# Ledger of designs, part 4: designed miniproteins, single chains

Each design is a single chain, and the fold is of that chain. pLDDT is the mean over its residues in the fold that is shown.

## One batch from the design tools (miniprotein)

Design m107
Fold by ESMFold2-Fast:
Structure m107 (fold): chain A 70 residues (1-70)
Amino acid sequence: PDSRELGEKVRELVEQSDLDEETRKKMLQIADLLQQENPDTTEINRLLNSLDDEGRQKALDILNQAVSQL
């Protein structure tokens, strides 16, 4: 899938999701990074790894949902 479209879908799903503030903020940062011409995969992984177990699971669920809708 197009990384820009993926980032846009992630942002949409984050806005519709009941997330804690830290997870929401980091997911919006990931969405922004995905929308860059050359997504910084290292920074995306750093953000995901900085989440606690619950936040990371929610983030992965959103990413998987976004991919499935493209």
Scores: mean pLDDT 82

Design m108
Fold by ESMFold2-Fast:
Structure m108 (fold): chain A 69 residues (1-69)
Amino acid sequence: MDRIREGHRRVSELARQGATPEEVGEAAREAFRDLPGAEVSVEGDTVIVRARAPDGSEVVLEVRAAPAP
């Protein structure tokens, strides 16, 4: 739980700093790489992270980034 929350916080701050969707996606892949079954997809201006919590529940995080130039 706390690890997923911290990862989301870092990725969200990067997006707020004007990072592109691809940069946010790369940061998300790095932040969540140690979580089994974590999936990161970039869809337009939105980065979607799907991860499994320790209790087996699915966590879906959405981070909106600046549009690609």
Scores: mean pLDDT 73

Design m109
Fold by ESMFold2-Fast:
Structure m109 (fold): chain A 68 residues (1-68)
Amino acid sequence: SSGEVQTITIETEEIGGLAAALVRMALSVANGPGVRVVVRAKSIGPAIKEMEAAAKEYGAELEIELVE
């Protein structure tokens, strides 16, 4: 496979401020571009744009999975 992609999975019930903070912390710990963050949530909340901004700032891939 072309390069090792570090994948971090965050599970939450709602995409709120805590989920956005966890994404930012995970990106800061993982250090740098090429990180993939998968957020699994039951609902989409107002913090989705904050998570997208954090992923863009760190050069990371953000994937949001809605689970019912």
Scores: mean pLDDT 75

Design m110
Fold by ESMFold2-Fast:
Structure m110 (fold): chain A 77 residues (1-77)
Amino acid sequence: SELAEQEKDLEEFEKILKETLNLSEEQIKALKSAPSLAERLSLFIELLTGVRKTLTPEEIRQFLEDIKDTLESRKNQ
């Protein structure tokens, strides 16, 4: 399903950023324990920017597309 694909893309992107940012086990556990995709994205953005925000559905869609585009760009090089 599209949701499963988006979650997989997010996990792959999170793995790349874990290697780059040296995320702690606590931070990884928080991401994996998020009760929804929207909350997981909010936590993820907080880890990247230092600011937590509530995402609109449009922002969620845009962010997931940006992740997908980034992963596809890396696969095509």
Scores: mean pLDDT 70

Design m111
Fold by ESMFold2-Fast:
Structure m111 (fold): chain A 78 residues (1-78)
Amino acid sequence: DLAREARRLIRATRLGVDELRQAYATSPEGSRQQLRRGVEALREMTRKAVELARQVPELLGDAEEAERLARDVEALVA
């Protein structure tokens, strides 16, 4: 079920964004290396979400929004 999987990845991406924001706020200096790894994982998840959402047009906008949020937190951590 492509729609279910796409929705799962979109949700996971949004949760990953929230997790990275909280980690950065709590321990920006001590967790920098771990935050970078989190960003890499988030990039991979976002890419897959958008790819699947292309086959489910109703979810494409949600996937692109999640991608923008992921980019924002990546810029924050960089």
Scores: mean pLDDT 81

Design m112
Fold by ESMFold2-Fast:
Structure m112 (fold): chain A 65 residues (1-65)
Amino acid sequence: GAAVAAQAVTRMGGASEEAGRAAAEAVLKTGSADEGAKAVQRVSGLDERVARGSGELAAAIIAGS
């Protein structure tokens, strides 16, 4: 679920724990990988392309749970 998605974004996406949690929460609330990506950018300042990958990862884990 959301906890696994947050941890995966943090560990695999190179985001902070705060950014990982924000991405998972945004995807869980909206169902949108784009909102997850925006959350990573707001918290961590990561490049848009990298943040997009993190949002997609969170969405895939939440959808597969």
Scores: mean pLDDT 73

Design m113
Fold by ESMFold2-Fast:
Structure m113 (fold): chain A 92 residues (1-92)
Amino acid sequence: SKKEKAEELKEKAEELKKEAEELRKKADEIARKALELARKMIEEGKDPTVTAGEALRLVGEGTDLLIEARKKEREAEELKKKGEELLKEYEE
């Protein structure tokens, strides 16, 4: 039924939203580690070019996680809207 399909879409949207939240938390942790690493390496008097390479790698990893989180958030929103449309059709 349209009601059952709407419920399935809603559940899938909630799962994708949770996955996106987990990816954002991982990205935040990586960002904090990158900043801490950069600070320690500067304080230790290491070559700025060496510190930049490692920090850029971590920033890249964090950025990839944020891009994936955004894709899942968009998919969740689309599934939620589709579920709401099916519920309206069921109520008619």
Scores: mean pLDDT 81

Design m114
Fold by ESMFold2-Fast:
Structure m114 (fold): chain A 66 residues (1-66)
Amino acid sequence: SKEIRREIMKIAVEGLEDRNVEKVREDLEAFIARLSKTLTPEELDEIKKLADQTLKTVENSVKILK
């Protein structure tokens, strides 16, 4: 869903602005937990992979900004 991708991006951007990787991880986990009640297992797996990749990108970006 386009809305799901937008929410993941919003979580990542807010975390980068705050330089708070832990908050990004927690917010992504909470978002995925909410989606797990609505999405199919296949859709949920795709979103989990996108969230994991997004978190790794934020972690690497915060390291560069130090």
Scores: mean pLDDT 80

Design m115
Fold by ESMFold2-Fast:
Structure m115 (fold): chain A 94 residues (1-94)
Amino acid sequence: SAAAEALIARLEEARAAIEAAETVDEVVRIFDQAATEYYLFVAEHAPELTAEVTARLEAVSRRVREAAANGDLEEAKRIALEFLDWAIARVRAL
């Protein structure tokens, strides 16, 4: 769908922005925005998956915040990028 293609493009832009990020605060900000956009897309197009997505977002967000709290930029990026790759694949499957 056009909505799915538009979201994938935004998630791919978020991926590039995370790779270019120089601070953990930038990674958290970009991740939070991308995660919110993904959640809203799922809530609209596949509401039956909302509980699964909420559980995963809670777990991933906690891990990103823990890495950021430790000042571990590379770990925060790794976790955020793994989430974006997963989210892109899931949108492609919808």
Scores: mean pLDDT 91

Design m116
Fold by ESMFold2-Fast:
Structure m116 (fold): chain A 100 residues (1-100)
Amino acid sequence: AAREGGLAALEGGRAAVREGDKTGLAGGIAGAIGGAGGIFGAELGEKTGSKLLYEHGGTSALGGGLAALAGGERGGSEAGIEGGRAGIEEGRKGREEGRR
């Protein structure tokens, strides 16, 4: 969940930067950064057995997904919107998995 959310947010953020206009650029960049953080946190949490790192990975993916969605909507990137929504959904699941 956290890794999938991070990947979706990263791809959505990249799409918002590539396909969207300049008004979506900041959200796309933030989405890509948050998505990358989600991947990193999830992988490090899995390798170390740290629930806290996995929770942070999910939270980063959720934040990246929100930013990618906003960037996609504002800049006009459909792939940014789709990646953002997937990042939100899977990032929330990853966050809740880390809290258990």
Scores: mean pLDDT 81

Design m117
Fold by ESMFold2-Fast:
Structure m117 (fold): chain A 74 residues (1-74)
Amino acid sequence: STFEKAAEVDREVAEKLRELLAKMQAGEITLDQAKEEIRKFFEELRKKYPDIDPEYLDMLEKVALRTLEERVAA
């Protein structure tokens, strides 16, 4: 179902965010590099899950980018 696929998308996004946050905390990547990785990741998600609502993916991408910005500022 699309609901089950949305749950898979949520899991993949959460895992990618944890990876990027860990790399930023370790000084391995900059915020700008992490944001670029998120943009590329969401382009791949749109191709992998074409039946997921595009507005939902757009919202998740905005939340992910904001999360990176807020965690760096803290």
Scores: mean pLDDT 83

Design m118
Fold by ESMFold2-Fast:
Structure m118 (fold): chain A 95 residues (1-95)
Amino acid sequence: MPETPLPSDEQIEEGEKVTTKALEEAGKSAAVTSEVASDILAIASSLETDERTSQIDAIASESLRHISRLLREGVPAEEAAREGAKLYREGLEKL
């Protein structure tokens, strides 16, 4: 099977913007962290159930799932956001 082509710099930048926005929204909603974690998990699941799950969507989904897990474990939103962004970046670098 041919491998999926490497994503363009524009696709990487757009993915980072989407992830950063989600993380900022999670931080703003600290008082409702469990609801935000649930919403992030729902978005991640949506990315995985689309008819066209790209490698970028899979990496974004995994990063959002990681943030959701950390938030549910009581990790502060800012720290969870930082770890999720790191995982997303490392995932893109491994493509």
Scores: mean pLDDT 64

Design m119
Fold by ESMFold2-Fast:
Parts: structure tokens; C-alpha cells; sequence
Structure m119 (fold): chain A 103 residues (1-103)
């Protein structure tokens, strides 16, 4: 694999707090054009698009900041990486669990 995607920052958080998830790229990271952030809700087979990050030259990571967390933000978060050289090629990071509990 020319690109490896690693996602970090998941865990258990209290409602009203904030979390920053980070997707880091190793290998040919200069070829990364964009990252889509997806949430898969508990009990769902479908992913919901959360954000799209366009990569700037020299960036080796993309972040997703969730502020004022709600219990409904609970789910598994995935980063989908798009390449400049091949827009059809996708690299998926492993999912990271975010659990939001009442304060």
C-alpha cells in the first residue's frame, strides 16, 4: 500500500465537551487531495458524511473537531482518503469509536 491511514482521538466523552479526531497518513501523503469524515451510528450499516477536508501542500494529517458533543454524536468515525493522481482510489482508515455520555 502506498498510503496507510491511521485515525486517533476516539474514546468516551461527556456531553457538552469537545473532541478532535486526527487522521494521519504515511507513505505518499503528497498525493492526498481530500479526506471525507464519516460517522456510522450505533446499530446502522450506513455511514453519514460529517465533513470534507481539502488538503493543502505539506499536510500529512486531517482533523475533525466535534464541539458541544451530544449523545447523538456517538458512533464509529472513519476517514476516507482521496488521491490527486487517481480520484477513483480510496484509502480507508480503521474506525475510531466516539462514545458520548450524559454529564
Amino acid sequence: STIVVTTSGGGTFTEGSSVTLTSSFTGDSSDVAAVRWWRQPVGSSEKILVDVILMKPGQTSATLTLSNLKVSDTGVYFAEVFLKSDPRKRYWGEGTQVTVVAA
Scores: mean pLDDT 82

Design m120
Fold by ESMFold2-Fast:
Structure m120 (fold): chain A 66 residues (1-66)
Amino acid sequence: MEAADYIAEQLKESGALTDEEIDAVRELVEKIMEEAKKNPEKFSDYVEEAQKKLDEMRKKIEEKRK
C-alpha cells in the first residue's frame, strides 16, 4: 500500500474527516510522493513535510470542532 492509501485509511478509521476531505489529503500526499520520486535526494525531506502537513491538518480539525 502506498503512503497516500495508508494515510487515507488511518484518517477514515479516525472518523474525523469527511470522504471529500480524506480524498483531498490522499491527493496531496500522492503529489508530494510523486515529487519525491523525481528528486530522490530529497526523499526524507518530502516524507517529513508530508507528515508535518498531516499533523497540522489533524490539529486544525480538532481546534475547529471546539
Scores: mean pLDDT 68

Design m121
Fold by ESMFold2-Fast:
Structure m121 (fold): chain A 56 residues (1-56)
Amino acid sequence: MEILPTTRELLAELRATAPPEFRAELDRIEAEADTFSWEEGLALRLIGLQLDIELS
């Protein structure tokens, strides 16, 4: 699967800024990226994580 630059940028930003409690979830999402057939699936997972971080 090819990951779009915008999705990769979001992943990198979350990796850098996420609180420690969300890092395990981020690692899990990254591992699942290899199974996605579309970048949209990965992007939606990352957006969901970003919202969880912002709400915390």
Scores: mean pLDDT 67

Design m122
Fold by ESMFold2-Fast:
Structure m122 (fold): chain A 83 residues (1-83)
Amino acid sequence: MTPREKALEEIRVEQARRMQDNLNAGKPLGEVREQYIQWLEAEAVYRGIPEEELARLKSKETLDERWNELYTEFVLLIQAAGP
């Protein structure tokens, strides 16, 4: 992993943490999803993801599945990282 890729992963983890914190604070899921879509669009530009694939990733069904994955990965990451 390059230093640049590591920095990008750290940003992704921080964004996932903030989204989880917002949900735990009782913010509406729709508001959190809007923040996630904005993040996804920025990542797509950086990674060169095609518009068609980006549209698929922005679908409600895919966002619901991806949210559950991010939550699970985030919980495991925190547990592995220690206090």
Scores: mean pLDDT 60

Design m123
Fold by ESMFold2-Fast:
Structure m123 (fold): chain A 103 residues (1-103)
Amino acid sequence: MIEISDSLSEKEKELMERLVERLREAGFSEEQIQKVLDLLESVPLVGMSEEEFRELLRELGFSEEDIETAVRIATELKEEYLASLSPEEQAHIEEGLRLGEKS
């Protein structure tokens, strides 16, 4: 069974649960899924770029095919999560991600 961090908000827990389900559907092992969750406990998915996530998965020993699949799933879920937020919640996340930078 996969363990999701209790330190996450309810919305972030739902995002992580969806990520687990999609990775499992894509043929990832429970060990591979747990490595992704452990990574995302340290660096939240919402705050992580596609490139950063790809590099971190590579460091964990994932194959290029698995990296591409995981990045695609994570990007789709991140976009859905951000679209589900109120304008105020979206503004807080965008400000945090950009640190006031626009590029």
Scores: mean pLDDT 72

Design m124
Fold by ESMFold2-Fast:
Structure m124 (fold): chain A 98 residues (1-98)
Amino acid sequence: MTREELIEELKKKAKELIEAYEAGDLVAMNRAANELEGLLLELGLPEEVLRDLASPDPAVREAAAKKVEEFLISEGLSKEDAKKVAEALVRLAELLRE
């Protein structure tokens, strides 16, 4: 894929994750999150940021969520969508730990 095609796919997967999150569909959230995480890594997000989203330390998770938000905004997502994606990823990580 070109970088432009990756960014279009990123926006599409972000929307799928937000919709699954709002619906409370854990299976759809997990699928969309896995696909989105792959795209984020391909676009250059450090793997450590994704690991930190699953941290048992709330401060580490909050810092990682902010980094994901800032990265998504830099790739052209709205502030609202970027925040919702970061919230969904943190919530999914919390649910998968319990």
Scores: mean pLDDT 83

Design m125
Fold by ESMFold2-Fast:
Structure m125 (fold): chain A 83 residues (1-83)
Amino acid sequence: KPSKEELEEARKKLEEELKKLEELYKQGKISEEVLELAKEIAKAMLEQLENQDPEKAQKVAEELKERAEELSEKYGEEVQEIE
């Protein structure tokens, strides 16, 4: 049966990364194109997660996390930095 915990975890991580990206965009540290792309990827991934296919949801959640981390690392180095 589809796990709503996996969906919620992926969603929360994505929302946290998007908030950080929005702050970086406000500070002029990333481009509007990067922020828009991140939001588009997020919407597409959340749509797939909502389909509630357990195997597909796991793969999509992992892809979503990797994409958010790649965007943070490449265009917003400070997004995932706590130090």
Scores: mean pLDDT 64

Design m126
Fold by ESMFold2-Fast:
Structure m126 (fold): chain A 79 residues (1-79)
Amino acid sequence: MKKYNPFIVELFRLAAEAYEMLKAGESEKDVAVALAKKLGFDASDLTLEEIEEKLPTVRLALSIAKMLLETDEWVEALK
């Protein structure tokens, strides 16, 4: 079996956490700060854009989470 890169596994875990936080009504900035802290980076004083520039993993995790939320919203809207 192919072993997955630990970084990719961590990325998907962060994306899942971001998805749950966004679904709970957290702002994108608050979620980005929380994800950065999980990676050992204090981003409290940074803008969302600065966090995404400095931490591509956070940017990717947020993008994945947002796509999943938009898909859920699309499915709900089609009811």
Scores: mean pLDDT 76

Design m127
Fold by ESMFold2-Fast:
Structure m127 (fold): chain A 97 residues (1-97)
Amino acid sequence: SMDLVIELTLLVMELSVLVQAARRGKLDPEAMRRLAERLEELARRSPNPEAREHLLKAAEYLREAAEAAERGDAERALEYAEKALEHAAEALRIEAE
């Protein structure tokens, strides 16, 4: 739906900002967990099973990123956050088709 595409677009933009901040050493595990929860909500609303799988993988990677950030593993946190962005962007591409 158009509403889902708009919400997912805004979330991908927010996740891009989070990844850019992480590249500069600014980690926010609470923001990572909040975005993961929003991705899981969008997954429940997605009618496309492939898009839903990508949204759930993005959420799982953000939870892994938050845990890595909390342990002080900035490099792993960034790696997981970048993978989350890749999956969220792919879900958006599928939903927009």
Scores: mean pLDDT 90

Design m128
Fold by ESMFold2-Fast:
Structure m128 (fold): chain A 73 residues (1-73)
Amino acid sequence: LSPDQARQISQQAMDEVIKKLVDEGMPEKTARKLARLSQSLPAREAAKKTGVSVGTASKVRKEIEDLSAQLAA
C-alpha cells in the first residue's frame, strides 16, 4: 500500500471505531480524541489524557488495528 492508501485505511478504521463508541454512549469529543491518541501513544497515556480506563484505551487501540487490517486485506 502507498502511504496515502495506508492513511485512508487508518482514517476509515478510526471513524468506524469513533462511531461505535458514540453509539455506546461515549461523548464524540472524547471518542475522537481517544482514537487519535491511540495511534500515537501507548494505551496508558491515551487513557490518562482522555480520562478513560486503560482497558478501554487498549480495546480502542486493538479495534482500530483489527479494522485497519481488515480494510487493507
Scores: mean pLDDT 80

Design m129
Fold by ESMFold2-Fast:
Structure m129 (fold): chain A 90 residues (1-90)
Amino acid sequence: SMEELRKKIEEEIDKALEDMILAVAAIAREKLGLEEVVEEALEILRTLRKERGLPELDEEELERLREELRERIERRAREIEELREKALKE
């Protein structure tokens, strides 16, 4: 249906935006520090949720999201570093 197609497109856009936010945060982490980029990413994701009409996260949900973002940003930073090291060896 057209509504199912719209939902899938919105989900793909949201995923792409989240991937971009995490990549930028992972790069900015070296200059700004992990905690600063986690808070910035959290605020951007909260804004995206609000634009989608999703409910506000409570304090417990916010703390879980902070922990998840911290882990995901550090994972992305490691992946970027491994790619940089591989490129320098060629």
Scores: mean pLDDT 81

Design m130
Fold by ESMFold2-Fast:
Structure m130 (fold): chain A 58 residues (1-58)
Amino acid sequence: MWSREEAVEALQKLAGTSEALALGLLKQEQRDNGLEVDGVGDEAFVAAREAQARRKAA
């Protein structure tokens, strides 16, 4: 799993968004998937988000 800092930094680079927004998105995804809401991202989870955003940007 990503640390909180790693997950937030990855999402921040991905979306060009603020750290607070990136953390909020991560926690929302955890809630929507029935996971523990701790703000720590799974590496595969963050990678999937990166892939999704790249497809949207293309």
Scores: mean pLDDT 59

Design m131
Fold by ESMFold2-Fast:
Structure m131 (fold): chain A 73 residues (1-73)
Amino acid sequence: SRAERLARELEADPRMPPEFVEAFRRAVSETDDLATAVRKAVNESSKVLSDEQLDQGLAVLERAAARVLAEEA
């Protein structure tokens, strides 16, 4: 699935906070909608990550998501 592929891409990037990947994996187990899973992961990880860590994670996510979405177009 796109969600599983995105999760693996995020896990492979050393700049991605592991707390974000854990939150994202939990979210994808609850929903098949990628946008909803991302929103849930951001909400949950924002409770434990600093603003700096969250910004870094979002930058990694944006690049990984662009790659995954481009391969489905």
Scores: mean pLDDT 78

Design m132
Fold by ESMFold2-Fast:
Structure m132 (fold): chain A 81 residues (1-81)
Amino acid sequence: MATALVVEALRRLGVSDEELAAFRARAEAAVAAFKARHPDHTFTDEQLDEMLAHGILQAALETFGEEFAEKVGELLEEALK
């Protein structure tokens, strides 16, 4: 699942479990807010996982900046092989 790949990549880059928990909390809040704006839409488990993964990655990138984004991209490509 996309969330598991993002979490693994962040851990490999030295992101702490405390920081990962904070990023996940931010992502979960963002997903909940998005779902609240689209009450008539049924989301699949795959769509929810992708949204959560995106939110976690966005929170990490906002915290560590663009240089960190390049390193995450490289690790995600390696994990997808």
Scores: mean pLDDT 77

Design m133
Fold by ESMFold2-Fast:
Structure m133 (fold): chain A 74 residues (1-74)
Amino acid sequence: MSELQERLKKLAEEHTPEELADILGISVETAERVKQLLLEGKIDEAIDLVAEARGISKVDAEFYLYLAALYRPP
């Protein structure tokens, strides 16, 4: 597992669905599914779900998730 995948898993482990919804700018229902996908290591599926929920490209969603995991303010 890469350092970025470890940080994404930690983001999911350390946050509730409500907190992830706020961080990622998505609904709580979508955040619950994103959290489960990240915990299962299904990173690509989590990126696709965020992209669809935000109406952005998969590349932008991937970048946004990694930025959230690495540099999100407390």
Scores: mean pLDDT 78

Design m134
Fold by ESMFold2-Fast:
Structure m134 (fold): chain A 56 residues (1-56)
Amino acid sequence: SAEVARLQANLDRVRAMRDQVRAQRKATSPEKRPEYDNLIALLDEGAANLEARIAA
């Protein structure tokens, strides 16, 4: 369905954003990494919510 295709596109975007943030985390100083860990956790939650909606 068009809705499932839209959700999949959103999931792909969230995963790409998470991968970019993970790369930035590796490049940053250890003291700043917790800020990136928080953002990654938020993106993981968003991805899980989209995956659940696609599976339903």
Scores: mean pLDDT 88

Design m135
Fold by ESMFold2-Fast:
Structure m135 (fold): chain A 83 residues (1-83)
Amino acid sequence: SEQLEKVRELREKLIKAKTIEEAEKILKEGEKIEKELDEEAKKLLKNMKEFYYGTKEGIELLERGIEAAIKLSEERRKEEELK
């Protein structure tokens, strides 16, 4: 369905989010369109929200993503200092 694809695009953006603020913005966009969604798309959106905000595993994944982004930024900064 078109609505399911729309929520899948939001999920892809959420996976690529580098900060909690970006993740929250993406989830808020999902909430904004929730009334327009079919049952499958609503279920996917609910699962995304529960995964990132309601489960320990979702929180840990978010934390690991943030840590990885910070580490990558620090490594790039060190490379620039050597130039």
Scores: mean pLDDT 71

Design m136
Fold by ESMFold2-Fast:
Structure m136 (fold): chain A 74 residues (1-74)
Amino acid sequence: MAALREVAKTAPLKAAILLTLKAAGRPLSSRELAELLGVSQSAVSRALRELEAGGFVRRDAAGRYSLDLEGLRA
């Protein structure tokens, strides 16, 4: 099934994006993530949209993404 194969391909990418953002500790653009992970910017942008919808990342005014966990305030 092509759909399951596509999900399996994007699941490692989503995990890699989250780990990269955590390690960087700074907002990163989809282009920066694509270069760091060796994947297309389109694939990263798609994964980032899914992560944003899930509440794992947030987008800033400059179009960069960071872990939503950093947005927690006392």
Scores: mean pLDDT 70

Design m137
Fold by ESMFold2-Fast:
Structure m137 (fold): chain A 90 residues (1-90)
Amino acid sequence: EEKEKRIRMNAATFIDAVERLVELGELDEETAEKVREMQKAFENKDYEKVIEIAKELLPELERVKETSPDPLAQRYAELAIEAAKEIIEA
């Protein structure tokens, strides 16, 4: 129950932040498709799949945070990384 609550609270933040990075051109359409799959998994209460996708996206988010010249993209990447870690550690 607490695990599910943590995933619910952080999934929305993660999804929004990643979609913002796609809008900024920092992440590709393949990443946007993974976010849509995460939304479906979340709706089906498949929290293992939500955690799996968060783990898959984490290295790309770290890359954006470290290498992006856009401070807004860096902030969204940091927010997404924090949310992903909360999901993974749930």
Scores: mean pLDDT 80

Design m138
Fold by ESMFold2-Fast:
Structure m138 (fold): chain A 92 residues (1-92)
Amino acid sequence: MSLEEKIAALEERARGLQEEVRKAGEAAGEEELAEELIELIERGAELAKEALRAEAAGDAERAAALRAEAAEIEAEAQRLGRELAEATLAAQ
């Protein structure tokens, strides 16, 4: 798979997640929490794309550092995702 195809697939996944989060936020009345989570998803996706570009350029150290940073953002996104899921369940 080419670098362009990998980046496109990542961007498509990020867009799908953002749409699901937006809908969940609207349903739960937690639009502010949803927007915060969307910002983390966008930041994580940008770091992941930069890591893919660094890897393609042969900069393994930079790619590893960017992936580590993306993993920290993903951990925070998972925390907020759980809060949004709990709010959605409570709103049902």
Scores: mean pLDDT 84

Design m139
Fold by ESMFold2-Fast:
Structure m139 (fold): chain A 65 residues (1-65)
Amino acid sequence: SPERRARGLAVMRDAMKQMQDAKTVEEIQKITDESVEQLRSLGMPDLAEALRQEGRGRIADLKAA
């Protein structure tokens, strides 16, 4: 439904914002794991996988900084 998709996108957006503010790999991993679980509960496995990939990218960025 449009409402469910909007909620999924909000979860992803909030997770990405939190990952940008996170200072450790452990914080990013926790944010990613919790948000992926939320997206899976909403029945959005494709979005959950996309968020997992975003989390990996954010970890790489943090290590490079």
Scores: mean pLDDT 83

Design m140
Fold by ESMFold2-Fast:
Structure m140 (fold): chain A 112 residues (1-112)
Amino acid sequence: MEEERRRREEEEVEKKIEEIWEEANKKSLEIIKEMEEIEERIKKEEDDEKKAKEKVRELVIKATAYALRLIGLAEELSLLLRKGAPEEEIEKVKEEYERVVKEAEELIEKEK
């Protein structure tokens, strides 16, 4: 009866959630890795040790905040998908996720 259809629908939702989490984890790790490379460059280029430490600290705080926001948005999107939320609500969270990714990429590019 409806059991097989419900099972397939649940499997499709779970697969989409897994893909969202894999992408968010991948992007978060990429942000942290790029930040570590920029940190090493700042330490080599800035002769003033205090200024180097302040620049690194500010960059680490910003990069970590973006990584955490991406994970939070992935969780929110996953919850909306499990609840069968309206497409408009899902789209709004996806747009916010894309905005955060773009801002993080712009921050990394600017500091390179």
Scores: mean pLDDT 80

Design m141
Fold by ESMFold2-Fast:
Structure m141 (fold): chain A 78 residues (1-78)
Amino acid sequence: SMKKIREEIRKLLDKMQAGTATDDDKRRLDALFKEYRDYLRQKAAALARSSNPDDQREAVILDTFVAMMDSIEKIAAS
């Protein structure tokens, strides 16, 4: 689920910041980032097609979040 994915990403990022992340943790984080980004992109695309302004606003927020995830992934890989 999205909630479990977000919680696992957060825990793995904490390990990265603490310098305690294993190679398995790093591989898992990469896989979760890809899965989460794909999910958010699909959700944003669906919401953007809504005639509801609240849905369209949520789509913009999700697109921004996807961009943020990409930036964090690039920093974590460095």
Scores: mean pLDDT 82

